# Designed miniproteins, single chains: the designs that were tried, part 97

Each design is a single chain, and the fold is of that chain. pLDDT is the mean over its residues in the fold that is shown.

## One batch from the design tools (miniprotein)

Design m3583
Fold by ESMFold2-Fast:
Structure m3583 (fold): chain A 111 residues (1-111)
Amino acid sequence: MRVEIDFGPPVQLSGSVRRSELTVRLTSEKGLVVEGRGTAVFDQATTRTTVELTLTSRVSKEEHQEIVDEALRLLEETLGARLLKKTEPVQVEGELTSTEVVVEFDSSYTP
């Protein structure tokens, strides 16, 4: 799997809290694409980052779930990320498949 993440410029919400918008592109070994957008929030007081993502694709619910689950496994292996929320894949307007994910890890998402 190929994972591409782009972070927008960080915005200070308080003395300890930063927020960035992010976009994600997940490409499977078969070339199927799931695109994500959302936010990353880092709290210096807890040293935790929370990432909230909406992941959308034009693939089947089964293929979408497999791609999302592999990406979550890679985040657990690389960052020690904990899954806080994952919705079941649903078809939305325009036959897009959508999943909402919230993950947390114990480091900053930016230097």
Scores: mean pLDDT 82

Design m3584
Fold by ESMFold2-Fast:
Structure m3584 (fold): chain A 87 residues (1-87)
Amino acid sequence: SREELERLTREFREFLREVVEASDEEALRRVKELLQRLLELVKKEPSLSPLLSEALARAVEELAAEAEDPEALVARLEELFRRAMEE
């Protein structure tokens, strides 16, 4: 639902805000935890995958809009997610 998408977007935005304020090591640890939880949720309910993906994408866009350097913020988050997925 629209309400569920908005709720998840807010939760992801809060989480990602903490990630971007953290050190690289702590940020990577937090992203790994998020990806593991998301993977477990999708394994139990595959129908959640599009909703979770859209909420995460919207959260990144909203954080980027608030950032002093949106491109640098997005690039850093993409690098953190890439590293978390490879490890």
Scores: mean pLDDT 83

Design m3585
Fold by ESMFold2-Fast:
Structure m3585 (fold): chain A 66 residues (1-66)
Amino acid sequence: MTDEELLKRLEELAEKLPEELKEEIIKLFENKDTEGLRELGEKLLAEHGREMVGAAVLLLEKYKEK
C-alpha cells in the first residue's frame, strides 16, 4: 500500500466517522483537553484499530489547517 492509498483510505474513514464522534474530537481539541484526546485515542485503538485512530488524527489535522 502506498502512502497515497493509505491517505485516501484514512480520508474515507474520517468522512464515515459518526458525526457525534467528530464533534467530540473537535471539541476536545478546541478545549486543549490533551488527556481527553489521549483517552479517546486509546478507546478507538482498542475498539476499532489503528486505521480509525489514523482517521481521527487526519480529521484533526484537516481542522487545524485553517
Scores: mean pLDDT 74

Design m3586
Fold by ESMFold2-Fast:
Structure m3586 (fold): chain A 59 residues (1-59)
Amino acid sequence: AKEYYEDILKEDPTAENYVNLGKVYYELGDKEKAIEYFEKALSIDPNNEVAKKLLEEVK
């Protein structure tokens, strides 16, 4: 399941897809991966308010 979502990002690496994957990892209890993907979303779109808010709430 996780590998499937990571494969999607290889073909369509949008900030929105990184935010969605971060949310999935957070719900699965993988806090470290959630933080990593929210930070990756911000590297693509530094003004992504959803990624900023979720990153602050997760850490």
Scores: mean pLDDT 76

Design m3587
Fold by ESMFold2-Fast:
Structure m3587 (fold): chain A 75 residues (1-75)
Amino acid sequence: SEEKKKAEELVKKATEEMREVIERLRALGASEETIRASAEDVVREGEKRLKESISDKKIVEEGTKKIREAAEELV
């Protein structure tokens, strides 16, 4: 489906942004609290973009879950 494909693109973009933000903050010596807070911001922005672009609530929920899982693995 078109919405599923769009959601996959948005999840990939959010996951890439998540990695970049975490790597940058760690390189700067940021605290684990700051890294976690920034990861949460990426999750929230990703969910917002999914809600704005995707009408299917289940696809939005699945996409948001994948972004949150990436945050949990990377932090």
Scores: mean pLDDT 87

Design m3589
Fold by ESMFold2-Fast:
Structure m3589 (fold): chain A 66 residues (1-66)
Amino acid sequence: SEELQKLREEIAELGEKGDYEGVAKKLKELLEKDPSLQEAIDALLERLKEMSDTPEAKALLEALEK
């Protein structure tokens, strides 16, 4: 829970800076260490597709799909 909270804070900070590639890279590294997060990442991608009309959501979705 603490690790997940820290990750959310780091992702928010990177998002504020517009570093969506950094966000995507951090999520990919986390998935490599813990494959059980695959479902969580899939759920995140599905949620982002619903929000794809915002510039921020679109940029993050594009970075994650690479």
Scores: mean pLDDT 69

Design m3590
Fold by ESMFold2-Fast:
Structure m3590 (fold): chain A 55 residues (1-55)
Amino acid sequence: VDEIMKVIDEIVQKAVDDGIKLDGEEAQKIVDKAMESGDVEKLKKELEKLYEEAK
C-alpha cells in the first residue's frame, strides 16, 4: 500500500510540476488494478506511460 501510494504521488506531482493534465479516469483504473494485484512495478510502468501519453 505504501509503495503504491508513493508511486502515485511521484507521477502525479511530476505531472502537476510539468503542467500536464493526466486522465483521471484512466489513472484511477491503473491504481485500482494495482491495489488488487499489489504489482508496484506494473503500476509504475502504466502511470509513466499515461504521463508520456498526456504530453
Scores: mean pLDDT 76

Design m3591
Fold by ESMFold2-Fast:
Structure m3591 (fold): chain A 80 residues (1-80)
Amino acid sequence: SLDEEIARLRAELDEIVRKLSTLTPEQQKELFPLVEKAVELLQRIEDARAAGAPESTLRQLVEEARKVIDELRKKIEEAL
């Protein structure tokens, strides 16, 4: 379900933030703009849900958040 996908994205971002604390300050600075983008997208999803946005709009935001989180995960894996 869409709610399960949103919950999974939040859990993945939480794990990413925890892993960021183990990286060098230089690596953290490089990744921070993508972290901010992921946080902003998750906030946009919450705002859209509160406003009663169509499922199509929510799915588009979830897909955008997924792409950003997947890129973050890849960059962290490459940094480790």
Scores: mean pLDDT 85

Design m3592
Fold by ESMFold2-Fast:
Structure m3592 (fold): chain A 60 residues (1-60)
Amino acid sequence: SEERRRELRLRFEKLVKEAVEKGMPEDTIQALADRFRQALREGNFEEAEKILEEMEKLVK
């Protein structure tokens, strides 16, 4: 759904900001971003959620 896509994008944007603030390597952030965008293109919200959870663990 469009609501779900919006929610996931907002969470992703917040996590990218946290990753940058914590000094995560740009190549690591880019790889996660590419995986996330691919999951959304495929409509695979389960995979998108998993990627966000992986990002949260890395920035926490």
Scores: mean pLDDT 85

Design m3593
Fold by ESMFold2-Fast:
Structure m3593 (fold): chain A 87 residues (1-87)
Amino acid sequence: SAEDDIETLKRSYDLFLEKVRERLAEADKATPEERQRLYDEILAGLDSAIRYLESLKAASTDPEVQKLLDEMIEELRRLKAEVEARR
């Protein structure tokens, strides 16, 4: 159902954000060289997640789902900008 799909999407998104935050915490404690590598990995992950969410939005006809996806995409784009600023 749409409700089950939304809940699954939210759980997957929250898990993804948790992993990103863990990677950022690792980067904060890393050497400069390792930190750059971790930032590159985080940025690649964020780009993949944004593309995936954009594809889900394009496939959706539900305005509530589209709004949720837009909020998620905006949050990931802001996070990407923050990571790029730290490079």
Scores: mean pLDDT 87

Design m3594
Fold by ESMFold2-Fast:
Structure m3594 (fold): chain A 61 residues (1-61)
Amino acid sequence: MTVVTEEEALAAVRTLTPAQLAGLADRAADPALAAAFREAVAAGDWETAARLAAEILNAAA
C-alpha cells in the first residue's frame, strides 16, 4: 500500500472544503483521532491536521 506522507496530507487538508474535511474525520476508526483532527482544523493548526489526516488515511488502507 502507498503510505501518505505528511507533506501530501498538508497539501490535501489545505485544498479540501470544510465538508470534505468533516468527511475525512468521519472515516477515522478511532473517535479520539477524529476528535483531535477536528480540533486541529478548527484551530487552524494545519501541521497537526496534516499529521492526523495522514494517520487516518494510512489506517484505512
Scores: mean pLDDT 74

Design m3595
Fold by ESMFold2-Fast:
Structure m3595 (fold): chain A 96 residues (1-96)
Amino acid sequence: MKEIDVGIADILMAMGNVALEKGDYDTAIELYEKSVSMAEKAQDREAVARALTNLAIAYLKKGDYEKAIQYAEEALKVDPGNEEARKVLEEAKSKL
């Protein structure tokens, strides 16, 4: 069960990364949200933090700075050492 949920989370995250690179931020957001859900079901804190960080990046690129801050802070609650989440948080705050 846990391994299956983690595998699905990683696939969804990879698909989200492809959408993000194409500039399809809404599709990337949807895929990252599904990745967060699957990682939470798997109880994989590292996968949850990574998916939340990618969700924050997608909102940052979309120009939704309030949501980028929200998800970066959520990622840091799960993994306080997440350097990428800290960078997203700082950049999003600088845009407000």
Scores: mean pLDDT 84

Design m3596
Fold by ESMFold2-Fast:
Structure m3596 (fold): chain A 70 residues (1-70)
Amino acid sequence: MMTEEEKEYLEFLLKLAEERKAYAEKNGDKETAKLLEKIKAEIEKGLKENLSMEETEKRINEILDDWLSK
C-alpha cells in the first residue's frame, strides 16, 4: 500500500507523462509517445488498484529497461 506522499508523487509523474506525451505526439515522435503512454498506464494502475510503490516502480523500470536496450 502506498503512502499519501507516494500517491502525490505518482500523480505528479502522471501529469508530467501526459504533458510530455502530448509534446512528443505534436512533434511526430511516435516511439516516445508510446513509451510515455505505457508509463502513464502503469502509474494509473498503481494509483487505482492501490499497488505498492515498489511494485509500480518495478513495472515502470521494466518498461524503461526494454526501451533503453533498443
Scores: mean pLDDT 79

Design m3598
Fold by ESMFold2-Fast:
Structure m3598 (fold): chain A 63 residues (1-63)
Amino acid sequence: MEKEIAEAMALIYEGLANLLKSKGDYDEAIELLRKGAEIAREAGLEELAKEMEKKAEELEKEK
């Protein structure tokens, strides 16, 4: 996968997760963040993947 496309896809998942978080849908937001992290990791975007994983962990603590 092209890194630019993978980065865009991961950021879309992050944006959707932020929207779901604002609605209180934490479980769905966490799932999207983890999917985005997986896409980023597969594309070699390790820093972005780690960032998204940390955001998912933070949301789990807020539940």
Scores: mean pLDDT 81

Design m3599
Fold by ESMFold2-Fast:
Structure m3599 (fold): chain A 62 residues (1-62)
Amino acid sequence: MKSDLNAVALKDYTATSADELSLKKGEVLKILEVLSRDWVLVENAKGEKGKVPGSVLAPLPG
């Protein structure tokens, strides 16, 4: 990633497919790519990558 964008999960999210990532409220995530209006590709602190709804994230300075 050319610049480190971070976000925090506003609520718990459960992955509904293999390409999605499950989140816990308050989890800090690295934004890898904005895929669409509704979906963002993120990486968690464990190095797991997946897409999540943008609506469950709040942007952080990074």
Scores: mean pLDDT 78

Design m3600
Fold by ESMFold2-Fast:
Structure m3600 (fold): chain A 117 residues (1-117)
Amino acid sequence: MTVVTESGGGTVKEGGSLTLTSTASGDGTISSFAWIAERPSGKVGGVASISGSGTKTSYADEVKGRATISVDAANKTAYLNLNDLKVEDTAVYYDLAFSSGTRTLSFGQGTQVTVVG
């Protein structure tokens, strides 16, 4: 069974930056990593995704140009770098890893990001 561990949340000033980290452990090859965000309004949306090989990336329009997702495939670790943060980026961020071998989608515990203006 694949388990994902999140780190890197916290409180940051508007215009600042932070990096969220997701590390997968256990059985199977990781075919993709992604982050979703649950905002205080209750809106849940995708943020970014990357293939396990790092060759394919996708970004939500709200973060395009401000976010970079990368992967260290050998260590099953993905990084989401968020720059030029806005108050509306305040959310609980959940990392996701899809393991194709076990056909499982694993969710992290959620990491709070708070952006203050």
Scores: mean pLDDT 82

Design m3601
Fold by ESMFold2-Fast:
Structure m3601 (fold): chain A 62 residues (1-62)
Amino acid sequence: DEEKRKKIQELLKLGVTEREANVYVAVEIDGLSYEEVAKRFGISVSTVKRLYERAKKKIEEA
C-alpha cells in the first residue's frame, strides 16, 4: 500500500526504527490487533507492544 509505505518513510525520518515503524503502521493503519501483528512478523505479543510503544513515544517527542 502506497499510503503505508509513505507513512513508514515519514516515521524513519523522525528516528523511528524500521521495525518500530512497521509495527506502528500495522496497528494504526492496517488496524491489526497485537496478536495479528505478532503472527505477521513472527515475534511475541510482548515484543509488538514494546516496539509500538517505542514508536509512539518517538512520534510524540518529535
Scores: mean pLDDT 83

Design m3602
Fold by ESMFold2-Fast:
Structure m3602 (fold): chain A 66 residues (1-66)
Amino acid sequence: MLTPAEKRVLGAIALAGRPLTASELAERTGLSQATVSKALDSLVARGLVEKTRSGRKTLYSLATPP
C-alpha cells in the first residue's frame, strides 16, 4: 500500500490532469518539498509516475497503464 504522502502526491497529479513540478505538488498537497521529492522518487520507482525534463524544470505525470 502507498504511504499517506505518496497517496496525496499521486492524487494531486491525477486531479491536475497535467504534468506538475515538485514545487507545484508541495503547494497543492501542503507537504514540504523534501517530503514530496521522497514520495515522487518512490512513485517513479513503482512505475506509477513518470519523470520528464522540460528545459530547467522537472515535470511529473501519471504513468500510462500497460
Scores: mean pLDDT 80

Design m3603
Fold by ESMFold2-Fast:
Structure m3603 (fold): chain A 68 residues (1-68)
Amino acid sequence: SMADVGALLREIYEELAANPEWSEEEKLEFAERRVREFAERHGLSEEEKEFLYRGARLVVRHWMEKRA
């Protein structure tokens, strides 16, 4: 559900905030891993999984730009 996606994004954001020393690459690897785990747990299609990967990468980049 959208609420579950919101929880995933919040968890990613909280972990990024807890690990400010991580590089952009490390943050992206973390976000992609969390999306993969979420997709497996919820039985998402390849299209839905790709959409979430794209969204997670965008969130990480936006977070980095805001802090730069």
Scores: mean pLDDT 79

Design m3604
Fold by ESMFold2-Fast:
Structure m3604 (fold): chain A 68 residues (1-68)
Amino acid sequence: SEEETKKAMEILKELLKAIKEGAPVEEILELLEKLVELMPDLSPESIEMLKLRIENRTTKGDIKVPKK
């Protein structure tokens, strides 16, 4: 459980970093899938909401804000 929590936090950091850097949706979704696998107790609604936020902010936007 502790190891799973640490792993999940590591993936979460990578996920947030990928969003900040404007990584491809495919990469971001892959990280999200890994996070869900480590935390199966997460509500499906929470997971869907995270996916929507990621797509809205990272994938689509009039002005993308990728890190160079």
Scores: mean pLDDT 66

Design m3605
Fold by ESMFold2-Fast:
Structure m3605 (fold): chain A 57 residues (1-57)
Amino acid sequence: KLEELEKKMEEAVKNKNLEEQKEIIRQAHELHPDTPEAAAEGALEEAERLMEGAEAV
């Protein structure tokens, strides 16, 4: 389920594991192939922005 993957992605962001984040997004697309990749890209972009902001602490 997509919601489960979103939870996993939040944990990956906390762990600064970019590879895990990408893997989770890939799995989300496989579970819902009709989900536009633009949405997955948006989530990735947001995660990257969060990591960049967190590092500025």
Scores: mean pLDDT 64

Design m3606
Fold by ESMFold2-Fast:
Structure m3606 (fold): chain A 93 residues (1-93)
Amino acid sequence: MKVSEEEFEVDVKEALLLIQVAVTKYSSAPTIPKETVDRIIELAKEIVESGNERAKELALQALKDVYETALKKGSDPEVIERLKKAIEEIEKA
């Protein structure tokens, strides 16, 4: 994405923080909303596209945490499949 280097560093850190906040917020909820899962996946993919190895590691960890939570709470099969596919795509990248 076309941002200044300074703004790029801030954006990556803020995206990671937003993912972590979302995971924490829904850790005690009965289920994770599909909309929240889609947003987390989108943010994680954007972080990976940045080419930052540390950011990729953190995004992958966050997706795995969301996936484990979704499995434990019995979330929709579509949500589980989207998370699994996103994790596999990031690991291959």
Scores: mean pLDDT 68

Design m3607
Fold by ESMFold2-Fast:
Structure m3607 (fold): chain A 113 residues (1-113)
Amino acid sequence: NPLAEARRALVESLKPNFEEAREYIVLAQRYREAGDLEKAREYGKLAMLKSQGYPVQIGAAARFGGLSDEEVREILKELGFSEEEIERILEATRNNDWGTLLDLTVEVMDRRL
């Protein structure tokens, strides 16, 4: 189906480049697993700043970095999120609700189109 293939290619071209944030998330997880919680938090913060503002990457960075709600809120404010958006991201992250974080990421992508 040529139309289905064209739509799929368009959707894939609109996906965020996660490479930079992903590398810091991986480092945060590795340091956390090694018991270096300070380095895990450092790389989690870096991952959020490099997330391009996509909630799924922010949630992953906060969870694997072991960041407090206050640390996450501070970084989200720096990234330009509203108080309503911050609370929704924090709640989804706290509950390991990756489905909601993915839905919020799609909403951010739609706003940028």
Scores: mean pLDDT 74

Design m3608
Fold by ESMFold2-Fast:
Structure m3608 (fold): chain A 92 residues (1-92)
Amino acid sequence: SEEEKRMLERAEKLAEEALKLLDEAEEALKEGKIEEAKKKLLEAEVLLGMLRIIHGVAKLEGWEEVAERIEKLIEELEERIERLRELIKEKE
């Protein structure tokens, strides 16, 4: 299952990049850099979109454990993105 391993590694790397962007967006927001926070949030949303595509492929292939792991990463990112959207709205 080298294909399963590669897909999971790719998904985990995308999730790490997205979480880093969300951390940077939260820091920018604390500094009053609203436009920078919005840009970082948008970049994280693009990576979330890529994760959803990878999740769909894992489900189609029947890689249940990989799909479940990716689903948890998607849920974590969706919760953080929603929280950050509300914080940005409060600052406008």
Scores: mean pLDDT 89

Design m3609
Fold by ESMFold2-Fast:
Structure m3609 (fold): chain A 62 residues (1-62)
Amino acid sequence: SEVERLRELARKYFEEGKYDIAAQAYRGVLALDPNDEEARRMLAEAYEKAGKTEEAQKVRES
């Protein structure tokens, strides 16, 4: 499925240290599956590692 493909891409980008692109991919996952708690956690981590601490906090509180 589309959401599974995006999860795989997001994980791959995250592993490569491409945190901004990984965050975009995890945002795509959440657009298709808003209740994906793992994707939300990983999005927050991707923002954190990209130095976007405020964005990470907003994701955790949403």
Scores: mean pLDDT 85

Design m3610
Fold by ESMFold2-Fast:
Structure m3610 (fold): chain A 58 residues (1-58)
Amino acid sequence: MEEIRRAMEERAAALLEQAKKAGKEEEAQKFLDEQLPKALALIDAGVFEGVEVAEPRP
C-alpha cells in the first residue's frame, strides 16, 4: 500500500518536471490536483492491495 502511494507520488513529481520542460506545467499541475487525490483515496481504501507495480522509478 505505502509502496504504491510512494510510486504514484514519484511519478506525479516526474510528470511535473517533464511538463515544466515542455511549458505545460500548469496543465500537468491541474491534472495531478484532480486525479492524484482520487488515486490516493483508492490506495488508502486498499483497492490496490495485491496489485503489483510493474515499473517503480528510481
Scores: mean pLDDT 68

Design m3611
Fold by ESMFold2-Fast:
Structure m3611 (fold): chain A 94 residues (1-94)
Amino acid sequence: SELIERAERLIEEGRRLEAAGDNEGAARKYLAAGELYLQAGDYERAKEAYERALRLRPSPLTYGLLSQAYEKLGDQKLAEEYRQKALELYKELS
């Protein structure tokens, strides 16, 4: 799949940026990879990419994307927990 190949290249780029100390750049690459994995139906790898982005740069968006990935995987409990974390962080930043 072209989507999977693009996502894997973005993961590799993210790992290089992370190794160089560019956590913000790495998180952006991991989020982009996760979106391509979601489009391809690879929800497990989308989740893994979003978890990597979250560790580097927590944000309401990243929590919301993780919630969506867990929902696609059928884990409604974790989907709700991450949805609540997204809302809580959004309120703290406003």
Scores: mean pLDDT 90

Design m3612
Fold by ESMFold2-Fast:
Structure m3612 (fold): chain A 88 residues (1-88)
Amino acid sequence: EEEEKRKLKELGLKGSITMFRAVAELEDLRIQGKITDEQEELFREALEAISKGDYETAEKLIDQLEPVAPHLAELLREAVKIQKEIDK
């Protein structure tokens, strides 16, 4: 098997794990009442931007989320990095 294919499989797994962690973090913040409906919408918009390869929009939305949910923002930035590597 080609090295690039192995790397893509590993990145795909890392991406899935990172997305699970981000969703779990969002759910925890929601249950704790630490995030508003508007901030949850920022999270959803960031995920959509990542899925579309619009990384500039994703990073801007993540920056807006960071003051309220810094760990969630970190997980989303990691997802952006992983997706950028997959999209090469």
Scores: mean pLDDT 80

Design m3613
Fold by ESMFold2-Fast:
Structure m3613 (fold): chain A 58 residues (1-58)
Amino acid sequence: DADLKIADIRQQVSDSLRNASDKLLRDGPQNRPAADDGLQSADDYDRQAQRYRRRYLS
């Protein structure tokens, strides 16, 4: 089902954004705004993944 595949892709993007944001914070405090933006985007992708999973299950 396409919805399940889309959910998995959205989750992978979310995970990648969190990892990238963690790296930015380790590289220096000047990167905090970019890291915060990355975490916000990760949350948005996670919510999208949950919506697509709900479509698949319903």
Scores: mean pLDDT 81

Design m3614
Fold by ESMFold2-Fast:
Structure m3614 (fold): chain A 93 residues (1-93)
Amino acid sequence: SSELEELQRRVAELEKEQKALDKEIEALKNDPNTKLQELIMAYQKRSAVYFELYKLYTKLGDEEKAKEYAAEYIKTSEQINALVRELRAQKAG
């Protein structure tokens, strides 16, 4: 169906974006001049990509891929929450 083709196209785009974000995040983590806000923004973008991939793979019936992206989404959300708490503590001091 046209819907299936659209879902598959969107998955391919998001998986490419996810790989680019992984490289960007590793570069930011390895740069001592990286601001915490930049790292938070990159993790937020990757979290959104994982959540969208989770939804798309659920619609495609790929339960294993959906579970993988759900786990990465939860993990990344926890990392964002920790970084946001750190940023708030720095601004309060």
Scores: mean pLDDT 89

Design m3615
Fold by ESMFold2-Fast:
Structure m3615 (fold): chain A 66 residues (1-66)
Amino acid sequence: LSPGLRVEAEASVYIIAGSVYKLTGDLEKALEYYQKAVEIASTDPDNSKVELDAAQKAIEEVKKRL
């Protein structure tokens, strides 16, 4: 896999984990995993902009509920 595809895959896994915790109502865990997704996506923003945007929006939504 190219570096960009690897970063996208890693960020996507963390976004999925965050979404699972958000669905179960564990907002603190959801926030933690979305923040990890942002950290990973930020290492290659040109190839993972969609993941970065999705994780950042999810963080904002979760923070409003905390």
Scores: mean pLDDT 78

Design m3616
Fold by ESMFold2-Fast:
Structure m3616 (fold): chain A 79 residues (1-79)
Amino acid sequence: SREEFEEKVREVEKLLLEAGELFRQGAPKEEIEKKLKEILEKMEEVVKLTEDSELRDLALRARKRVEEMIKKLLELYEA
């Protein structure tokens, strides 16, 4: 359970790095948006995976940070 949670968190971190690389390389907005949607879907899985209240709170806070990062990236891309 905890190991599965940690593995899913690492998957999300990898996807975030990939999204950042796509943005840095000037990939099309649609391609970046698809990657960001995948990240959000994986974060929902991470939140659902844990029954530990401390880990759930950590995952919810991490999801909030990811949502804010996505918003900022899209705003920069629209400028």
Scores: mean pLDDT 73

Design m3617
Fold by ESMFold2-Fast:
Structure m3617 (fold): chain A 61 residues (1-61)
Amino acid sequence: MEELKREIELEADETFILLHLYMLRDSSPEELRARAEELIARYGLTPEQRARVEAFLAELE
């Protein structure tokens, strides 16, 4: 039960972060990476979620 709730919350946080980074896509790659690191730390994303965010940033470069 608790695991399912956590998965839903983490998926929502990941989606929010990806959307936020997409809205900032016209920023420098350095700014996007810094913002991603800030949000990952703030929302406590898992290593697997961090890897997906980093892959998304690479696609925006």
Scores: mean pLDDT 75

Design m3618
Fold by ESMFold2-Fast:
Structure m3618 (fold): chain A 96 residues (1-96)
Amino acid sequence: SAMLLANLPVEALEVHALAVASLGKKHAEKGDEEKALEDVELLARLAARLRAAEGATKEEAVRRVIEALEELARVAEKEGLEKVAEKAREAVEAAR
């Protein structure tokens, strides 16, 4: 439900986003482009929720998620997963 997601604490959204980023990196390292793309899409949605959230720690949480997306883009680029790297960089720009 959108209302429940909008009311999640910043800490819970951050922890979930960083876990998804870690999974995306592992999928990219294994060459699983489809799963890595799904992870980037989920991470982008979680970053958007963090940006919309209220809380004193929101800016720091967004910064950490952006850093995780940038790392995922670098790993994807190194592994030759151009679409994953492109989508991760798009998610970084959207989260700024």
Scores: mean pLDDT 80

Design m3619
Fold by ESMFold2-Fast:
Structure m3619 (fold): chain A 93 residues (1-93)
Amino acid sequence: KEELLKEIQEIADRILARFEAAGHPRLDEIKSKLDELIELAKKATPEEQERILNVLRQMEALVDSLPADEAADYLLQVLDHIIRELKKRLEEK
């Protein structure tokens, strides 16, 4: 559980650093959504944390391969979806 949270934080930090390097206008929004996802991940099951980690790994790869604007739009859509689903599952527990 601790190891999964550490890996989630490390990947989130790397994604954020790439948007910082690009000087992206949506940087604050991306940071806010990543911070929210990490806080939800702390309350999630190990199984859900592993799913979050896998999605973040995919997002990191996409940020490397896509233009910054397309990467930001896609990342924010994916983060919004995951955050919404996690909130719903945490309410059902």
Scores: mean pLDDT 81

